# Designed miniproteins, single chains, continued (4): the designs that were tried, part 45

Each design is a single chain, and the fold is of that chain. pLDDT is the mean over its residues in the fold that is shown.

## One batch from the design tools (miniprotein)

Design m13546
Fold by ESMFold2-Fast:
Structure m13546 (fold): chain A 72 residues (1-72)
Amino acid sequence: MKVVVTARTEPGKGREVLEQAKERLKDIKGVLGVHLVSDDTVAVITEESSADEVAKAVASVPGVVSVEVRDV
């Protein structure tokens, strides 16, 4: 099953977080896409089995304030 990991960033840091997240996620199996939702929000679509690893990697990116995981 697929899940969405949503990262809230500091204001105006969405694009910087997106690029850093792409680099950190490149070695994680099951990542299907990384998307800029707004100036302060990045979403990662991943397989359920990779959700915890993705959430941890995204939370480690400078400028990320919070991370949530939602089933789709």
Scores: mean pLDDT 82

Design m13547
Fold by ESMFold2-Fast:
Structure m13547 (fold): chain A 53 residues (1-53)
Amino acid sequence: SAGAEQFRLEVELITEAAKIVLEELKKDPSKYKTGVEMVRALVERYDELAAKA
């Protein structure tokens, strides 16, 4: 079942995953060579956070 509340939680997890990726980039500006690599890292972080939620 589609739930607006569930989607909101997913958006919050995406936001937290993005913060983690950006903090990693601040520590090592050369960590990612392309935006696509950063998006892949974001997806990996999201999956880890979602598994814990």
Scores: mean pLDDT 83

Design m13548
Fold by ESMFold2-Fast:
Structure m13548 (fold): chain A 70 residues (1-70)
Amino acid sequence: LSPEELLKAEKITMSDGRVVSMLELLEMIINYSKEELKKAKFSPSLINLSDEELEKLQEAWKKTLESLLS
């Protein structure tokens, strides 16, 4: 299995009750604004980051995901 297939196979239950793949969860964290993260009921550890801290975290995870999918 490719890393993409493994990330798609792993399932996580979100705080709002939705079941998503690890890939979908990572894509949400990478691409969501703070408002979108709050609406999706992500943890306070993500929601309470400053805009700069969130951008740094999102860039780091985006680069990691791109590396895994390359």
Scores: mean pLDDT 76

Design m13549
Fold by ESMFold2-Fast:
Structure m13549 (fold): chain A 56 residues (1-56)
Amino acid sequence: KKRELEMKAISAETMAEMADLAYENARKTDPSKAPAMEAQREKAEKEYQELKKLVE
């Protein structure tokens, strides 16, 4: 169970990193998409933080 949570935390960290890159890309290529990408980035970061607390 803890091992599964650790793997989920690693995946969530990767997803947060990818969401951050998507936001940066949207900001420079499609500014109209930036607010949606910002929301996705914040959601991914929040999920990572929650999983990190459970693993700790």
Scores: mean pLDDT 78

Design m13550
Fold by ESMFold2-Fast:
Structure m13550 (fold): chain A 97 residues (1-97)
Amino acid sequence: GAANIEEIKRIAEELEKTTDVEEMRKLLKRMVELSKTPEAMKAAIRELTRVAEKTTDPEKLEAIKEALMELLRKSEDKEVILLAIGAILRVIGLLLD
């Protein structure tokens, strides 16, 4: 629902500011747990892609990649699956640069 999407966006804002790897993992786990609908999953994937584009921290990029892979694994929706694959490939590209 809309409340989950708003919380996902708040978590993404916290993730942008976070430099602690354990806190990143907790934030990402919470975001994945809130991603219970295709709409929430798409919101999470878009927000994670946005955070990835703004960071040069390889540990943050790896944590985001793992969260995107978990969203892909849990999804049965074709649009969510395609969006997650695209996001994962983008994050891999950022890790190689």
Scores: mean pLDDT 89

Design m13551
Fold by ESMFold2-Fast:
Structure m13551 (fold): chain A 70 residues (1-70)
Amino acid sequence: AAARERAKELVLLGIDRAAESHRAIYDPETAAATLARLEQLKADVEADKGEHAQRIIDNVAQTLEDFDAR
């Protein structure tokens, strides 16, 4: 099934967009903690590890499958 692979791509794209948004809106000091968390989440998604990252991917994959069933 391509849903999980597509979900992983969408999660990575979402993380990159969130990081860009935070850099544009907040000063470096205010953004630093959120950017560090986003970088860690990105690393976990790319490495296929971390329970939180896997849960996000699974939730997105389920949403894509539900959309395809419509």
Scores: mean pLDDT 79

Design m13552
Fold by ESMFold2-Fast:
Structure m13552 (fold): chain A 98 residues (1-98)
Amino acid sequence: MSPEELFEKALEVVREGARRIAELHRAGASDAELLALARETFVRVAEIAEELPEEQRSIVLALAERFAGLLNRLLAGELSVEEFEEEVERAIEEARRA
């Protein structure tokens, strides 16, 4: 897989993780269940990031940190689930343009 394909794969892993978190949150999942799913997402993103050149790795890791911050705001009730999904998509598009 090329670095460009791995980079896009990392973005898709974050997008799918956020989507699954949103679906579970709407279904009334516990914070522990949402955090477990987030942990699985972060592990997969980190594994992909290890195979990326330094510049793309830094972008992907920054996206993962932003995703963690958005998840914390969702769990704190500072974001609706719809706002969480919108902010994650915005972060992904910013990462893609970086």
Scores: mean pLDDT 88

Design m13553
Fold by ESMFold2-Fast:
Structure m13553 (fold): chain A 103 residues (1-103)
Amino acid sequence: MAAAEEAARRASAEAARLQASQRLKPEQLHMTIDATFTRNAEAELLAVQGNLEEARKLLRETVDKRIEEARALAERNSGGKGLAYLVLETAIETVRKKLEEEE
């Protein structure tokens, strides 16, 4: 349970770090990344409250969709800089894996 909370927080922190590191066009990137951060925070809160099933559903339905949007934006905006979004997706998958293991 604590591992799922830590992974969710880590995913949000990783997304912020990648956004800062890549320095892609901020105006184009912010909305998609910000949405991902918001959903990660919601999933983290649900996990703390013992609602792991809801947190897992939220990650799969909302955050995963935002990751795909961020990946598409990175590919369109920079061609080769999709790695930033791949790393973010991996972080989100780690959170989902931990939530599944705690079932």
Scores: mean pLDDT 54

Design m13554
Fold by ESMFold2-Fast:
Structure m13554 (fold): chain A 57 residues (1-57)
Amino acid sequence: GEAARELGRAAGLSGERAARLIREGRGSVVWGNAVAKGGLTPEEASRLGREAVAAGD
């Protein structure tokens, strides 16, 4: 829950939208935008992405 919300916020999305995109296999859109637009490092976005995928299963 929390990792998807943080990624979503950085990507300009709600946590629910971010979680849905991750579950649909479109997580690269979420963490890519979190880096490009949200100011997260690629390492931070990758770590949060792995946590969000693990929590979403």
Scores: mean pLDDT 77

Design m13555
Fold by ESMFold2-Fast:
Structure m13555 (fold): chain A 64 residues (1-64)
Amino acid sequence: RKLSEEEKKEILERMKEIEREAARLATQGRHEEARQYYEEKLKEIGKEYGLSPEEVRELYLELS
């Protein structure tokens, strides 16, 4: 579906928070938990906004 600019901003800010938490887990040596956390959160955002996990990731890369 077509995203509003407000929705894109919300996704960007949520992804920044997810990256910060994943980085925190990785710095503790919890690399598998960091990866699973990131993937799970991509799926959650995708479901909320009607996007695939890959579409969420691409949007974040384009906006960051």
Scores: mean pLDDT 82

Design m13556
Fold by ESMFold2-Fast:
Structure m13556 (fold): chain A 85 residues (1-85)
Amino acid sequence: SAAERVRELGERALAAAEAGDLEAVEAALRELARLVIRELPDVALAIAYALRIIGVYITLKLTGDTAEAVAELKKIVDEIIEYLE
């Protein structure tokens, strides 16, 4: 399901972020953003989540604050899964 794919991509991005692997984070977050745009029926909501996903990447790349990025990513993934069921 879309929810299972969001969970897989979220777990992949979280593991990559904790490992400091920015290339793997970028790849997983790009796939997650694409999935969100494709699967969420509300365009405004899909755009809002995609921007929050971009924010996670910006936090990691520019600040290196892994704890902040991981916390926000977990929240985003949980909210999207709840929406998709």
Scores: mean pLDDT 84

Design m13557
Fold by ESMFold2-Fast:
Structure m13557 (fold): chain A 80 residues (1-80)
Amino acid sequence: SHLLRGAQYAYKALMELRKSPNPSEEALKYVEEALKKLQGGDAVGAAKYARKAAREAEENGDEEAAEYARKAARYAEKAA
């Protein structure tokens, strides 16, 4: 399932953000929204929030979290 794969990558993004001593609060918020949308079957909403999470994580220097969020967005886009 593309939604399940998206949720797995969104969860990995969340875990990477939680390892940061100063995580982007916006990236955390958007990853959590993406996870909620993926669990609810809203692929379009999930892709939107995962893309926002990736941008905020990248701006904050959390490159690994940004990469996982981009993967979550790609799977959500495939589910839409």
Scores: mean pLDDT 87

Design m13558
Fold by ESMFold2-Fast:
Structure m13558 (fold): chain A 100 residues (1-100)
Amino acid sequence: MKELIEKTIEEFREISERFLEAAGKASAEDAEKLRGAIKAAAEQAVKNPQTLPAMAESMREAVDYLESKADEGTPEEGREAQKYAEEAARVIEEAAEKLR
């Protein structure tokens, strides 16, 4: 379990980095949905670590979707989306500390 936890935490961080990169061109609505999905997945993983692989897969699919809709946001929406991405990164780091 500990090795699986550390491996999945690295996957969560990778997903967070991809979200931060994509957010500047994303719609605020899509970024808010992804932030919500990441928060829900992180909370579920902390409560039930055996769901970690499924939660990582779900988060990766959500980031893939956001990236596929790149350039649909305005510059103003991109700034708002960046705030959601930063919040998601914080949620992932907090979850990582709780899982260790």
Scores: mean pLDDT 77

Design m13559
Fold by ESMFold2-Fast:
Structure m13559 (fold): chain A 80 residues (1-80)
Amino acid sequence: DPAAEARAFLEELVNTSYSGLEALEVALKRLLEAGLITPEQAEEALEAAKSGKNPEILEELRNKRIELVQSYADAVAAAA
């Protein structure tokens, strides 16, 4: 269900912004599956979160996650 997936991804986005390495990993997987990031970017972002390095990449990925959630919301609205 795209609506349920959009909601779950939004919750993961919020958790990724404030806590939870596991939430970040799932969010990165969703971004990778949507083609918004490369596998190398996903790995680099996860390592950055673990080490506290390269905060800029995490900020960029957060913005791309917002785009993905909006795309899912639009698809759900079009299907209704």
Scores: mean pLDDT 64

Design m13560
Fold by ESMFold2-Fast:
Structure m13560 (fold): chain A 85 residues (1-85)
Amino acid sequence: SEALQQAKQEALQELQEALELFRAGKISTDELVKVIAGVLALDPSNELALKVLNELLTKYDPNNKEALNLRELVEKESPETVKKV
């Protein structure tokens, strides 16, 4: 539906804004994870959200519980939904 496509676009814009704030040190890793989770809830195969989640876990906070739980949730999806991880 058009409403779903609009929601996906808005979630991606929020992720881009959150990334800028995170890189500037203005938001926490937990706040960034919540924005990533919002994108993945609407589009679990979103390449940007999956890349940012992976970078967060590899470069910034490898023991972040919310990020680890989100990664496991995405990985528990069928291989068809995790095509770009």
Scores: mean pLDDT 80

Design m13561
Fold by ESMFold2-Fast:
Structure m13561 (fold): chain A 85 residues (1-85)
Amino acid sequence: MIAETVKNTADLIEEAIKQKDLETAARYIENAAKFLESQGYFEESEKLREMARQIKDAIKQGDFKKAEELAREAAEYLRRLAEEL
């Protein structure tokens, strides 16, 4: 159940990246962080919050390539986490 939610969120992030909607990708990453925190995964939550913050900063600076790379890294992190849950 937790693993399925995390995997589904990774899929949503990848879809947002394909649509070039990096702000939506960052929002999904923040939502994943809040969900994981509620389940007791505090270190994983903090890592995702920092990634979302970096994505938002890259967007503000117009560095969409960096924002996309960070969003892909977050999606892969969530996929790997789901396999371990």
Scores: mean pLDDT 86

Design m13562
Fold by ESMFold2-Fast:
Structure m13562 (fold): chain A 80 residues (1-80)
Amino acid sequence: MKIVTVTTRIGSRTRSFELKEPITTEEIIELAEKKVKEQGLPKEQVVYYATLIATAAANSGLINSQQLLDMIEEAEKYAK
């Protein structure tokens, strides 16, 4: 199991996330849920965090554009 670090900006702060390769939709959603819960944010913020983490992974060449779109679509289930 290989752990990779992706870095992105959330609000005014730079944050780093550790992901396991191969990167899965489930891993990104679980990490987003964990961060939202740790910060006391509403469940709807999971889509925002998941999108930022997935975009950072795509920008680092760890996932392709189709994987990014699929991950965002799954995360949007939290925004209803």
Scores: mean pLDDT 77

Design m13563
Fold by ESMFold2-Fast:
Structure m13563 (fold): chain A 81 residues (1-81)
Amino acid sequence: IEEEAEKIYKGILSQPEEEQKSIVEAFEKFVESFGLKLPEKASEEAKLKAAALFSALLKSGVSPEEAARKAVEYAKKLVEE
């Protein structure tokens, strides 16, 4: 999962900054649909890493709701560190 998330993250970083912002916005809107919220203190980099983990979890057969919960939790850990 970590290896897959890293590949996705690097793929996102190869896109223009405007595309990266669109990915963050889409991801934030999607997690909000489950009643979840990304930390307000999370950097764009942390949000992109969380989005990459979310995509990797979906590819691994994790449900969208559970993948969203795990990705939000990951973003919170990145803010704490």
Scores: mean pLDDT 78

Design m13564
Fold by ESMFold2-Fast:
Structure m13564 (fold): chain A 65 residues (1-65)
Amino acid sequence: SEVARNSELSGLGAQAAGQAAGRALGGSAELRVVGSEGDKTIIEGVGEKGTLTFLGSADGTVTEL
């Protein structure tokens, strides 16, 4: 459902990536899923000062690439 999709984008991993990207890229970073690697999701944050890429694990943790 639409509500579930919004909650999924706001999940722990996406939220952590959004906070990191927002602080680094000027506070208005947009997050998107750009791929996957095994059990992990590749998340891109785009903001005013550029782009950051993160690897989100199945446990909801994120690592900057």
Scores: mean pLDDT 63

Design m13565
Fold by ESMFold2-Fast:
Structure m13565 (fold): chain A 65 residues (1-65)
Amino acid sequence: SAEEKSRILQEANRRVRELGGVGTALSAGKVVTAVAPVTPDQREEIRKVTEEAAKRLGYEAVVHE
């Protein structure tokens, strides 16, 4: 449902921001995460969060630096 999709995106956005990222949104059929300068470990966790959300929503994941 639209509500479930919104919750998945909100949770992913929250986790990305906690890891030092800018945010995660749905754009052009992709789950897109914007990243500020972060550590390699934070970057990998942000990537995993983005990929997990994309998989649950049936979209491709993209992380922009």
Scores: mean pLDDT 80

Design m13566
Fold by ESMFold2-Fast:
Structure m13566 (fold): chain A 55 residues (1-55)
Amino acid sequence: SMEEFEKEIEGLKAEYERQLAALDASDFTPEEKARRKAGLEESYQLAVEKLKERL
């Protein structure tokens, strides 16, 4: 159970990092990148919170 939880957290972090890398590689303006990064961070935090609720 704990090992599965750790794997899910790792998966969420890996996905978040992949999305950040893709955004950094994009040609969006600095302002658009900042806004989208904030959204990605919020989504990541929410996903982690939902996993914790299942403990």
Scores: mean pLDDT 83

Design m13567
Fold by ESMFold2-Fast:
Structure m13567 (fold): chain A 85 residues (1-85)
Amino acid sequence: AEATVTAEFDTRSLALRGAAAMIGVLQKRGLFDEVEVEGTRAVVRMRHSDMELLRKAAEEVAEAARQVGAKRVEVEVRDAESPLP
């Protein structure tokens, strides 16, 4: 499974601070995979076989971004494996 958290900030400086906060959550969970900062937008991608763990981590990452002052936060969780019944 894969989760992506996208956070938009008022300034590039806030986006960098937001990215740092989001990375902190990933490190706490042992899930540091990928972080990208583009202008005022910070994107974090996480991969794990446990969908529940990813969803919980994604929510914590989103909350960290909001605490830094993100204007908008989007969370996407995808099952990267073929769905089994």
Scores: mean pLDDT 78

Design m13568
Fold by ESMFold2-Fast:
Structure m13568 (fold): chain A 65 residues (1-65)
Amino acid sequence: MPLNIPELEVRDKEEARKLAEDTAEGAKVVTPEAGRSMKEVVIGALERKSKEFAEIARKVIEEKE
């Protein structure tokens, strides 16, 4: 089963950005494989809720590499 992140309950763009920043920061301190998995799970879950939130998260995560 895909990883379910407790703080994935985003309701607006600011929450999506915060989640993306937290995900990017967390990905930097884990293995590269785990980091990619975290990014993919978060972006995928956001896309199911809102394409706009997913785009915001994707841009933030990619810029924080």
Scores: mean pLDDT 70

Design m13569
Fold by ESMFold2-Fast:
Parts: C-alpha cells; structure tokens; sequence
Structure m13569 (fold): chain A 69 residues (1-69)
C-alpha cells in the first residue's frame, strides 16, 4: 500500500519535473523545486521573486514532514 502510494507520488513528481522544466527553464531551480513539491504553479511563480520566501517555504515543507511523524 505505502509502496504503491510512493510510486504514484514519484510519478506525480516526475510530471511536475517536466512542468517545472518548461515553466522555469534556466530560471531558478528553487522555484522549480517548489513546484515539484507542492504542485502549485502560482505559489512557485509568486515565491520566485522572493528568494527568502521560497527558501522558507521549502523549510516549512520539511518541518511539516517532521511534525507529521
């Protein structure tokens, strides 16, 4: 169950990688990473202009995972 869910998640991330490459080609790998992790293009584009904000968003996602246990 978890393994199959993980494979589905990885497939989704791979699709997000392609979208990120198209939208943020040669722009920012950080913005691309946000899109891959969240799947939210608007959020990634908004935070692209805010270097600190995009890093804080990544930290927030990591802390969320830890808190989830």
Amino acid sequence: EELEKLKELLKQWNENFELAAERFANDDPIAATLLILTGDLELAEKLKDDEEGRLEKIKELLLKVEEER
Scores: mean pLDDT 64

Design m13570
Fold by ESMFold2-Fast:
Structure m13570 (fold): chain A 84 residues (1-84)
Amino acid sequence: SMDEQLEKLQKEMDELIKKLEEILEKMKKENLPQEFIDEVEGAIKHIKQGKEDAVKNKDVERMQQLVEEAKQLIKHVEKEFEKL
C-alpha cells in the first residue's frame, strides 16, 4: 500500500537525516570551510522540509526522490571528508 511504502521511506529518510546531521557536526568540529558547512546545512533543511511536505501530501515519488538526494549528499560529503 502507499501508506506502507511511505512509512518505510520515512524511516529510511530519518536515518539518512540523522547521518547527515552527524556528518555536519563532524564538519563543524574539524573546521571545514564555512561555505561548505553552510551548503550542507542548507541542503539538510531543504530535505527536512521536503520530507514534511511529502508526508503531508502522501507523495511516495517525492519521498523517493528526497531519499536519493540525501544519499547523494552523504556520498559527496564523505568524499570531501576523505581529503582531510
Scores: mean pLDDT 86

Design m13571
Fold by ESMFold2-Fast:
Structure m13571 (fold): chain A 92 residues (1-92)
Amino acid sequence: MKKILVIGSEAVREAAQALARELEAQGYEVGYGGFSEDPRTLSDEEIAALAEYLRSQGVDEIVAVGDEATIAAARRIAEAAGIPFRAVRAPA
């Protein structure tokens, strides 16, 4: 079973949660997360730590939903982790 992490910003929480529910309905194991701080302020060390954590949890794909800052931060984490990345732009 493929494990997908959906990362959303607060502004698009409903859209991110709707996508997570759709993926769960398709039989995926879905985790949901978001950034409590401005994602632009994440350091390279924080990105590396998050990447290692996600690898240890067996995440197969990261899906980012939201604004450019959220998508950019999630992409950095995915690249550091070597995990496939997909972006879904949701209007605020």
Scores: mean pLDDT 77

Design m13572
Fold by ESMFold2-Fast:
Structure m13572 (fold): chain A 98 residues (1-98)
Amino acid sequence: SMKEEFQAILDKTEKEVIEAIRKGDLEKLRNILFKTFIYLYFLAYKYKPDKVDEIVNVITEFIEKVLEASKIPDVEQRIEAVKNAFEEARKKLEEILD
């Protein structure tokens, strides 16, 4: 389903982002987030063309929060902030996709 496709991309991205952040690989982090943005944009256009701008705004805020979380010095707090950003994005997208 539409919600399952968005959820699958977010679940895969969360695992890849956490790995990149644990390794301090900011180039890999940026590449993961860029690919995720493009794919989620494609899904938004495919399933909810009338809500693309609303979905893009959620994705943009999500990416900004992940990038800010990547600057947290403590690794455990950094990972918690990343997980919180993913959970917030999931909830907001589920509301839009309803």
Scores: mean pLDDT 87

Design m13573
Fold by ESMFold2-Fast:
Structure m13573 (fold): chain A 65 residues (1-65)
Amino acid sequence: MLSEEEIKEIREFGRSLHLPESEIEEVIKEAQEKGWSVEEAKKKLLERDVERGVELLKEAVEKAF
């Protein structure tokens, strides 16, 4: 399982990406359940940030049309 220091690092990284606290906690929970490393959890947070940006752009285009 992730240590308190590793959880703090993941949480701080998620906050640096301006992710909602709920999404950060979901990634931390998933990382603990699946035994991910800090690097894998950070990659998941980054993927969520990118996906959210792409999804918002797609929704904006679809609603405009």
Scores: mean pLDDT 77

Design m13574
Fold by ESMFold2-Fast:
Structure m13574 (fold): chain A 60 residues (1-60)
Amino acid sequence: VPPPASDEEAEAIRALAKAAGVTVEQVYRVALKRGWSADELREIAADPEKTAEFRAEALA
């Protein structure tokens, strides 16, 4: 798996992993598939409904 493009992206990935209760690798895999930016990952982590939808996709 390639490293995150920036420290900001790495922080966003860790924040979403914690919020969704999934691993950093699961977040990174879904983010690559969806083409999400650090800002989009932070938006998802801030919204409980979006975080729940993300968790379902990450665990599928």
Scores: mean pLDDT 77

Design m13575
Fold by ESMFold2-Fast:
Structure m13575 (fold): chain A 55 residues (1-55)
Amino acid sequence: SEEEKYKNEIEEFTEKVIKRWNLSEHQQQMLRLTNEYRLKILLDHVRELPDIVIE
């Protein structure tokens, strides 16, 4: 699904950022939590669009 693909791309990009910037374990954890929160917010907003498109 598009959602799974998007999650995988974010995870891969996050790993690249961690390696490039040599982030500490604490910074890595904060980045991952922030990404999870942002994805949730995005999905909550997009959840309304399929109802509009289907109708």
Scores: mean pLDDT 68

Design m13576
Fold by ESMFold2-Fast:
Structure m13576 (fold): chain A 94 residues (1-94)
Amino acid sequence: SELEELAERLRELAEEAWAHRDDREVLLQVTGEVREVVRRLHELGALSEAEYAGLMAALDTAERLLLEQDDGRGAVTYLGLVVQEALRAIERLR
């Protein structure tokens, strides 16, 4: 199903973020890809408006840490939180 494909993509993106946690360019790309998955979950009705807003705010924080502070470890922490919350949302629909 599309939800299973999105869940697998989120796990892959979390692994990629950790593997490349000192690569700003890769982490910016991963942040964008996680943002697209979160947007799609919202379109599918998997996220409430409040959950969607919170996840997008966390992704904005990850991007700011990368662009303003070059803080890959901080960015990976926020990406991990977003992935975990998105996976919980998918699990609720199973």
Scores: mean pLDDT 90

Design m13577
Fold by ESMFold2-Fast:
Structure m13577 (fold): chain A 97 residues (1-97)
Amino acid sequence: SLARTRELLERALEEALAAGRLTEREREALLRLFELSEEAVAALKAGDEEKAEEYAKKALELLEELARERGVSVEELVERLLAALEPPMRAAYAALQ
């Protein structure tokens, strides 16, 4: 369920933040990216491709802003965020089942 996926993400973000692997700004941005992804998927299921593209554009703009704040490319930012989340995501998944 999306609720369980959100719970898993929130736990992983809190663990990454506690470990010093993410900032509060990055945690908030990642949660917002997840929300935009949920909205895009819902729009696609409803057959609203234009709405889905709007949410995808908002997600890209948020990633570009965060990358600019860190002085890195979007590609480098995504790689760093994935690396920071991989261990806590595995731990959170194991804790949930």
Scores: mean pLDDT 78

Design m13578
Fold by ESMFold2-Fast:
Structure m13578 (fold): chain A 55 residues (1-55)
Amino acid sequence: SKETEREISILMARRLALLSELDTLKRLNAPQSEIDAVEAELAEVERRIEELRAS
Protein backbone atom coordinates (compact mmCIF):
# COMPACT_ATOMS: atom_id res chain seq x y z
CA SER A 1 0.00 0.00 0.00
CA LYS A 2 1.00 3.67 -0.35
CA GLU A 3 0.98 3.97 3.45
CA THR A 4 3.40 1.02 3.78
CA GLU A 5 5.70 2.48 1.08
CA ARG A 6 5.73 5.84 2.91
CA GLU A 7 6.57 4.14 6.23
CA ILE A 8 9.40 2.17 4.56
CA SER A 9 10.80 5.40 3.05
CA ILE A 10 10.82 7.08 6.49
CA LEU A 11 12.55 4.05 8.05
CA MET A 12 15.12 3.94 5.23
CA ALA A 13 15.94 7.62 5.88
CA ARG A 14 16.33 6.77 9.60
CA ARG A 15 18.60 3.84 8.66
CA LEU A 16 20.87 6.15 6.61
CA ALA A 17 21.07 8.62 9.53
CA LEU A 18 22.00 5.81 11.95
CA LEU A 19 24.68 4.48 9.57
CA SER A 20 26.16 8.00 9.38
CA GLU A 21 26.13 8.30 13.19
CA LEU A 22 27.78 4.87 13.54
CA ASP A 23 30.54 5.92 11.12
CA THR A 24 31.11 9.13 13.13
CA LEU A 25 31.27 7.27 16.46
CA LYS A 26 33.81 4.78 15.05
CA ARG A 27 35.96 7.60 13.58
CA LEU A 28 35.97 9.36 16.99
CA ASN A 29 36.80 6.11 18.87
CA ALA A 30 33.63 6.49 20.94
CA PRO A 31 33.02 4.06 23.83
CA GLN A 32 31.87 0.60 22.68
CA SER A 33 28.65 1.04 24.70
CA GLU A 34 27.68 4.03 22.51
CA ILE A 35 28.52 2.11 19.31
CA ASP A 36 26.50 -0.90 20.57
CA ALA A 37 23.49 1.35 21.30
CA VAL A 38 23.44 2.76 17.74
CA GLU A 39 23.95 -0.73 16.25
CA ALA A 40 20.99 -2.03 18.32
CA GLU A 41 18.77 0.83 17.07
CA LEU A 42 19.91 0.15 13.48
CA ALA A 43 18.98 -3.55 13.87
CA GLU A 44 15.47 -2.58 15.10
CA VAL A 45 14.95 -0.24 12.12
CA GLU A 46 16.15 -2.92 9.66
CA ARG A 47 13.86 -5.53 11.28
CA ARG A 48 10.86 -3.17 10.92
CA ILE A 49 11.67 -2.50 7.24
CA GLU A 50 11.76 -6.27 6.56
CA GLU A 51 8.43 -6.79 8.39
CA LEU A 52 6.74 -4.06 6.34
CA ARG A 53 8.16 -5.43 3.07
CA ALA A 54 6.91 -8.93 3.99
CA SER A 55 3.36 -7.70 4.58
Scores: mean pLDDT 88

Design m13579
Fold by ESMFold2-Fast:
Structure m13579 (fold): chain A 65 residues (1-65)
Amino acid sequence: AEEAIKRAEEVAREARARGARGAYAAASMGVQDGKLYLQQGNEEAAAEAARKGAEAGRRLTADEA
């Protein structure tokens, strides 16, 4: 879960640097949801939320790279 959240944070940072608003929003949402689920002790939901955010952010960024 921690690693997935870190990956999503990195995707968000890259999206911000490129000005990719949609990608940044997707990755940031994954980070927020992942951290909330980890705080609740739900590691499965945390990892899933972060992974989905990172994938969506990467997809949006890569499609326009």
Scores: mean pLDDT 78

Design m13580
Fold by ESMFold2-Fast:
Structure m13580 (fold): chain A 94 residues (1-94)
Amino acid sequence: DATLTVHHLKVESEDELELVAELGGTRVEVKGTSTETTVVQHRDGTTLRLTATKEGKYTLVLLTPDGVRLEAEGDSPEELAKKFREKMEEAKKK
């Protein structure tokens, strides 16, 4: 099972966001603007994609090489982080 731990999702300004997470023991840091899509690919082939739109919608997608997909959406970085943590906890319970 893929394990992603989100440490923080922070807005540095109205136009800039930062995500810090751990994926399978590997620390990942993503920084981008609130209007860009950022993709991070990890050594194990796991992909983490953060999308922020001009409409203020945020989406985080985790894809593993073995086909596990976790997705969360929020209208703010804080809501996105909360929703993604909830999705991860649900995955751990199954």
Scores: mean pLDDT 62

Design m13581
Fold by ESMFold2-Fast:
Structure m13581 (fold): chain A 74 residues (1-74)
Amino acid sequence: TREALLARLQEVLARLDAYIAANPADSVLVQAAQNARALLQRLLADLDGVLREIAEKQGVSVEEVLEKLLRGFE
């Protein structure tokens, strides 16, 4: 469901925040985590818009995109 995807994205965001807080700011991995965090923030800000763009580009339904993303987290 959409709620399950949102919960997963929020979990990943929390893990990235914890990693950044626990590690040196000058490391390459911290920079990668900060970039991933920014992308997740964008997804959380406009999840429906992003899902619609992907669905239109792939010629599938928003429901099908959501299903593929949820399987990716398994």
Scores: mean pLDDT 74

Design m13582
Fold by ESMFold2-Fast:
Structure m13582 (fold): chain A 80 residues (1-80)
Amino acid sequence: SKPSIDAKFDSRYNKTILDDLSDKLYFLDPFNKKIREQLLLMSESLMLSTVLKDSMRDSVKIETSLESYSSRSIFQDTLS
């Protein structure tokens, strides 16, 4: 079957999302998985520090959101 892949690929902002999705779909395609795995192994050691920093940032943002509802109420009551 040939879905509307051309229409989706034509959209630039949607193309960026598809590029990220392509990396996740590598687990379905053995060919892409093998290539991605090789690149990951090479960059794993070098980018590990950067990836951890980026992951921590994302985690902090999530906690900040939760902080406004439950964590913040307890936190302000303790700190105040």
Scores: mean pLDDT 48

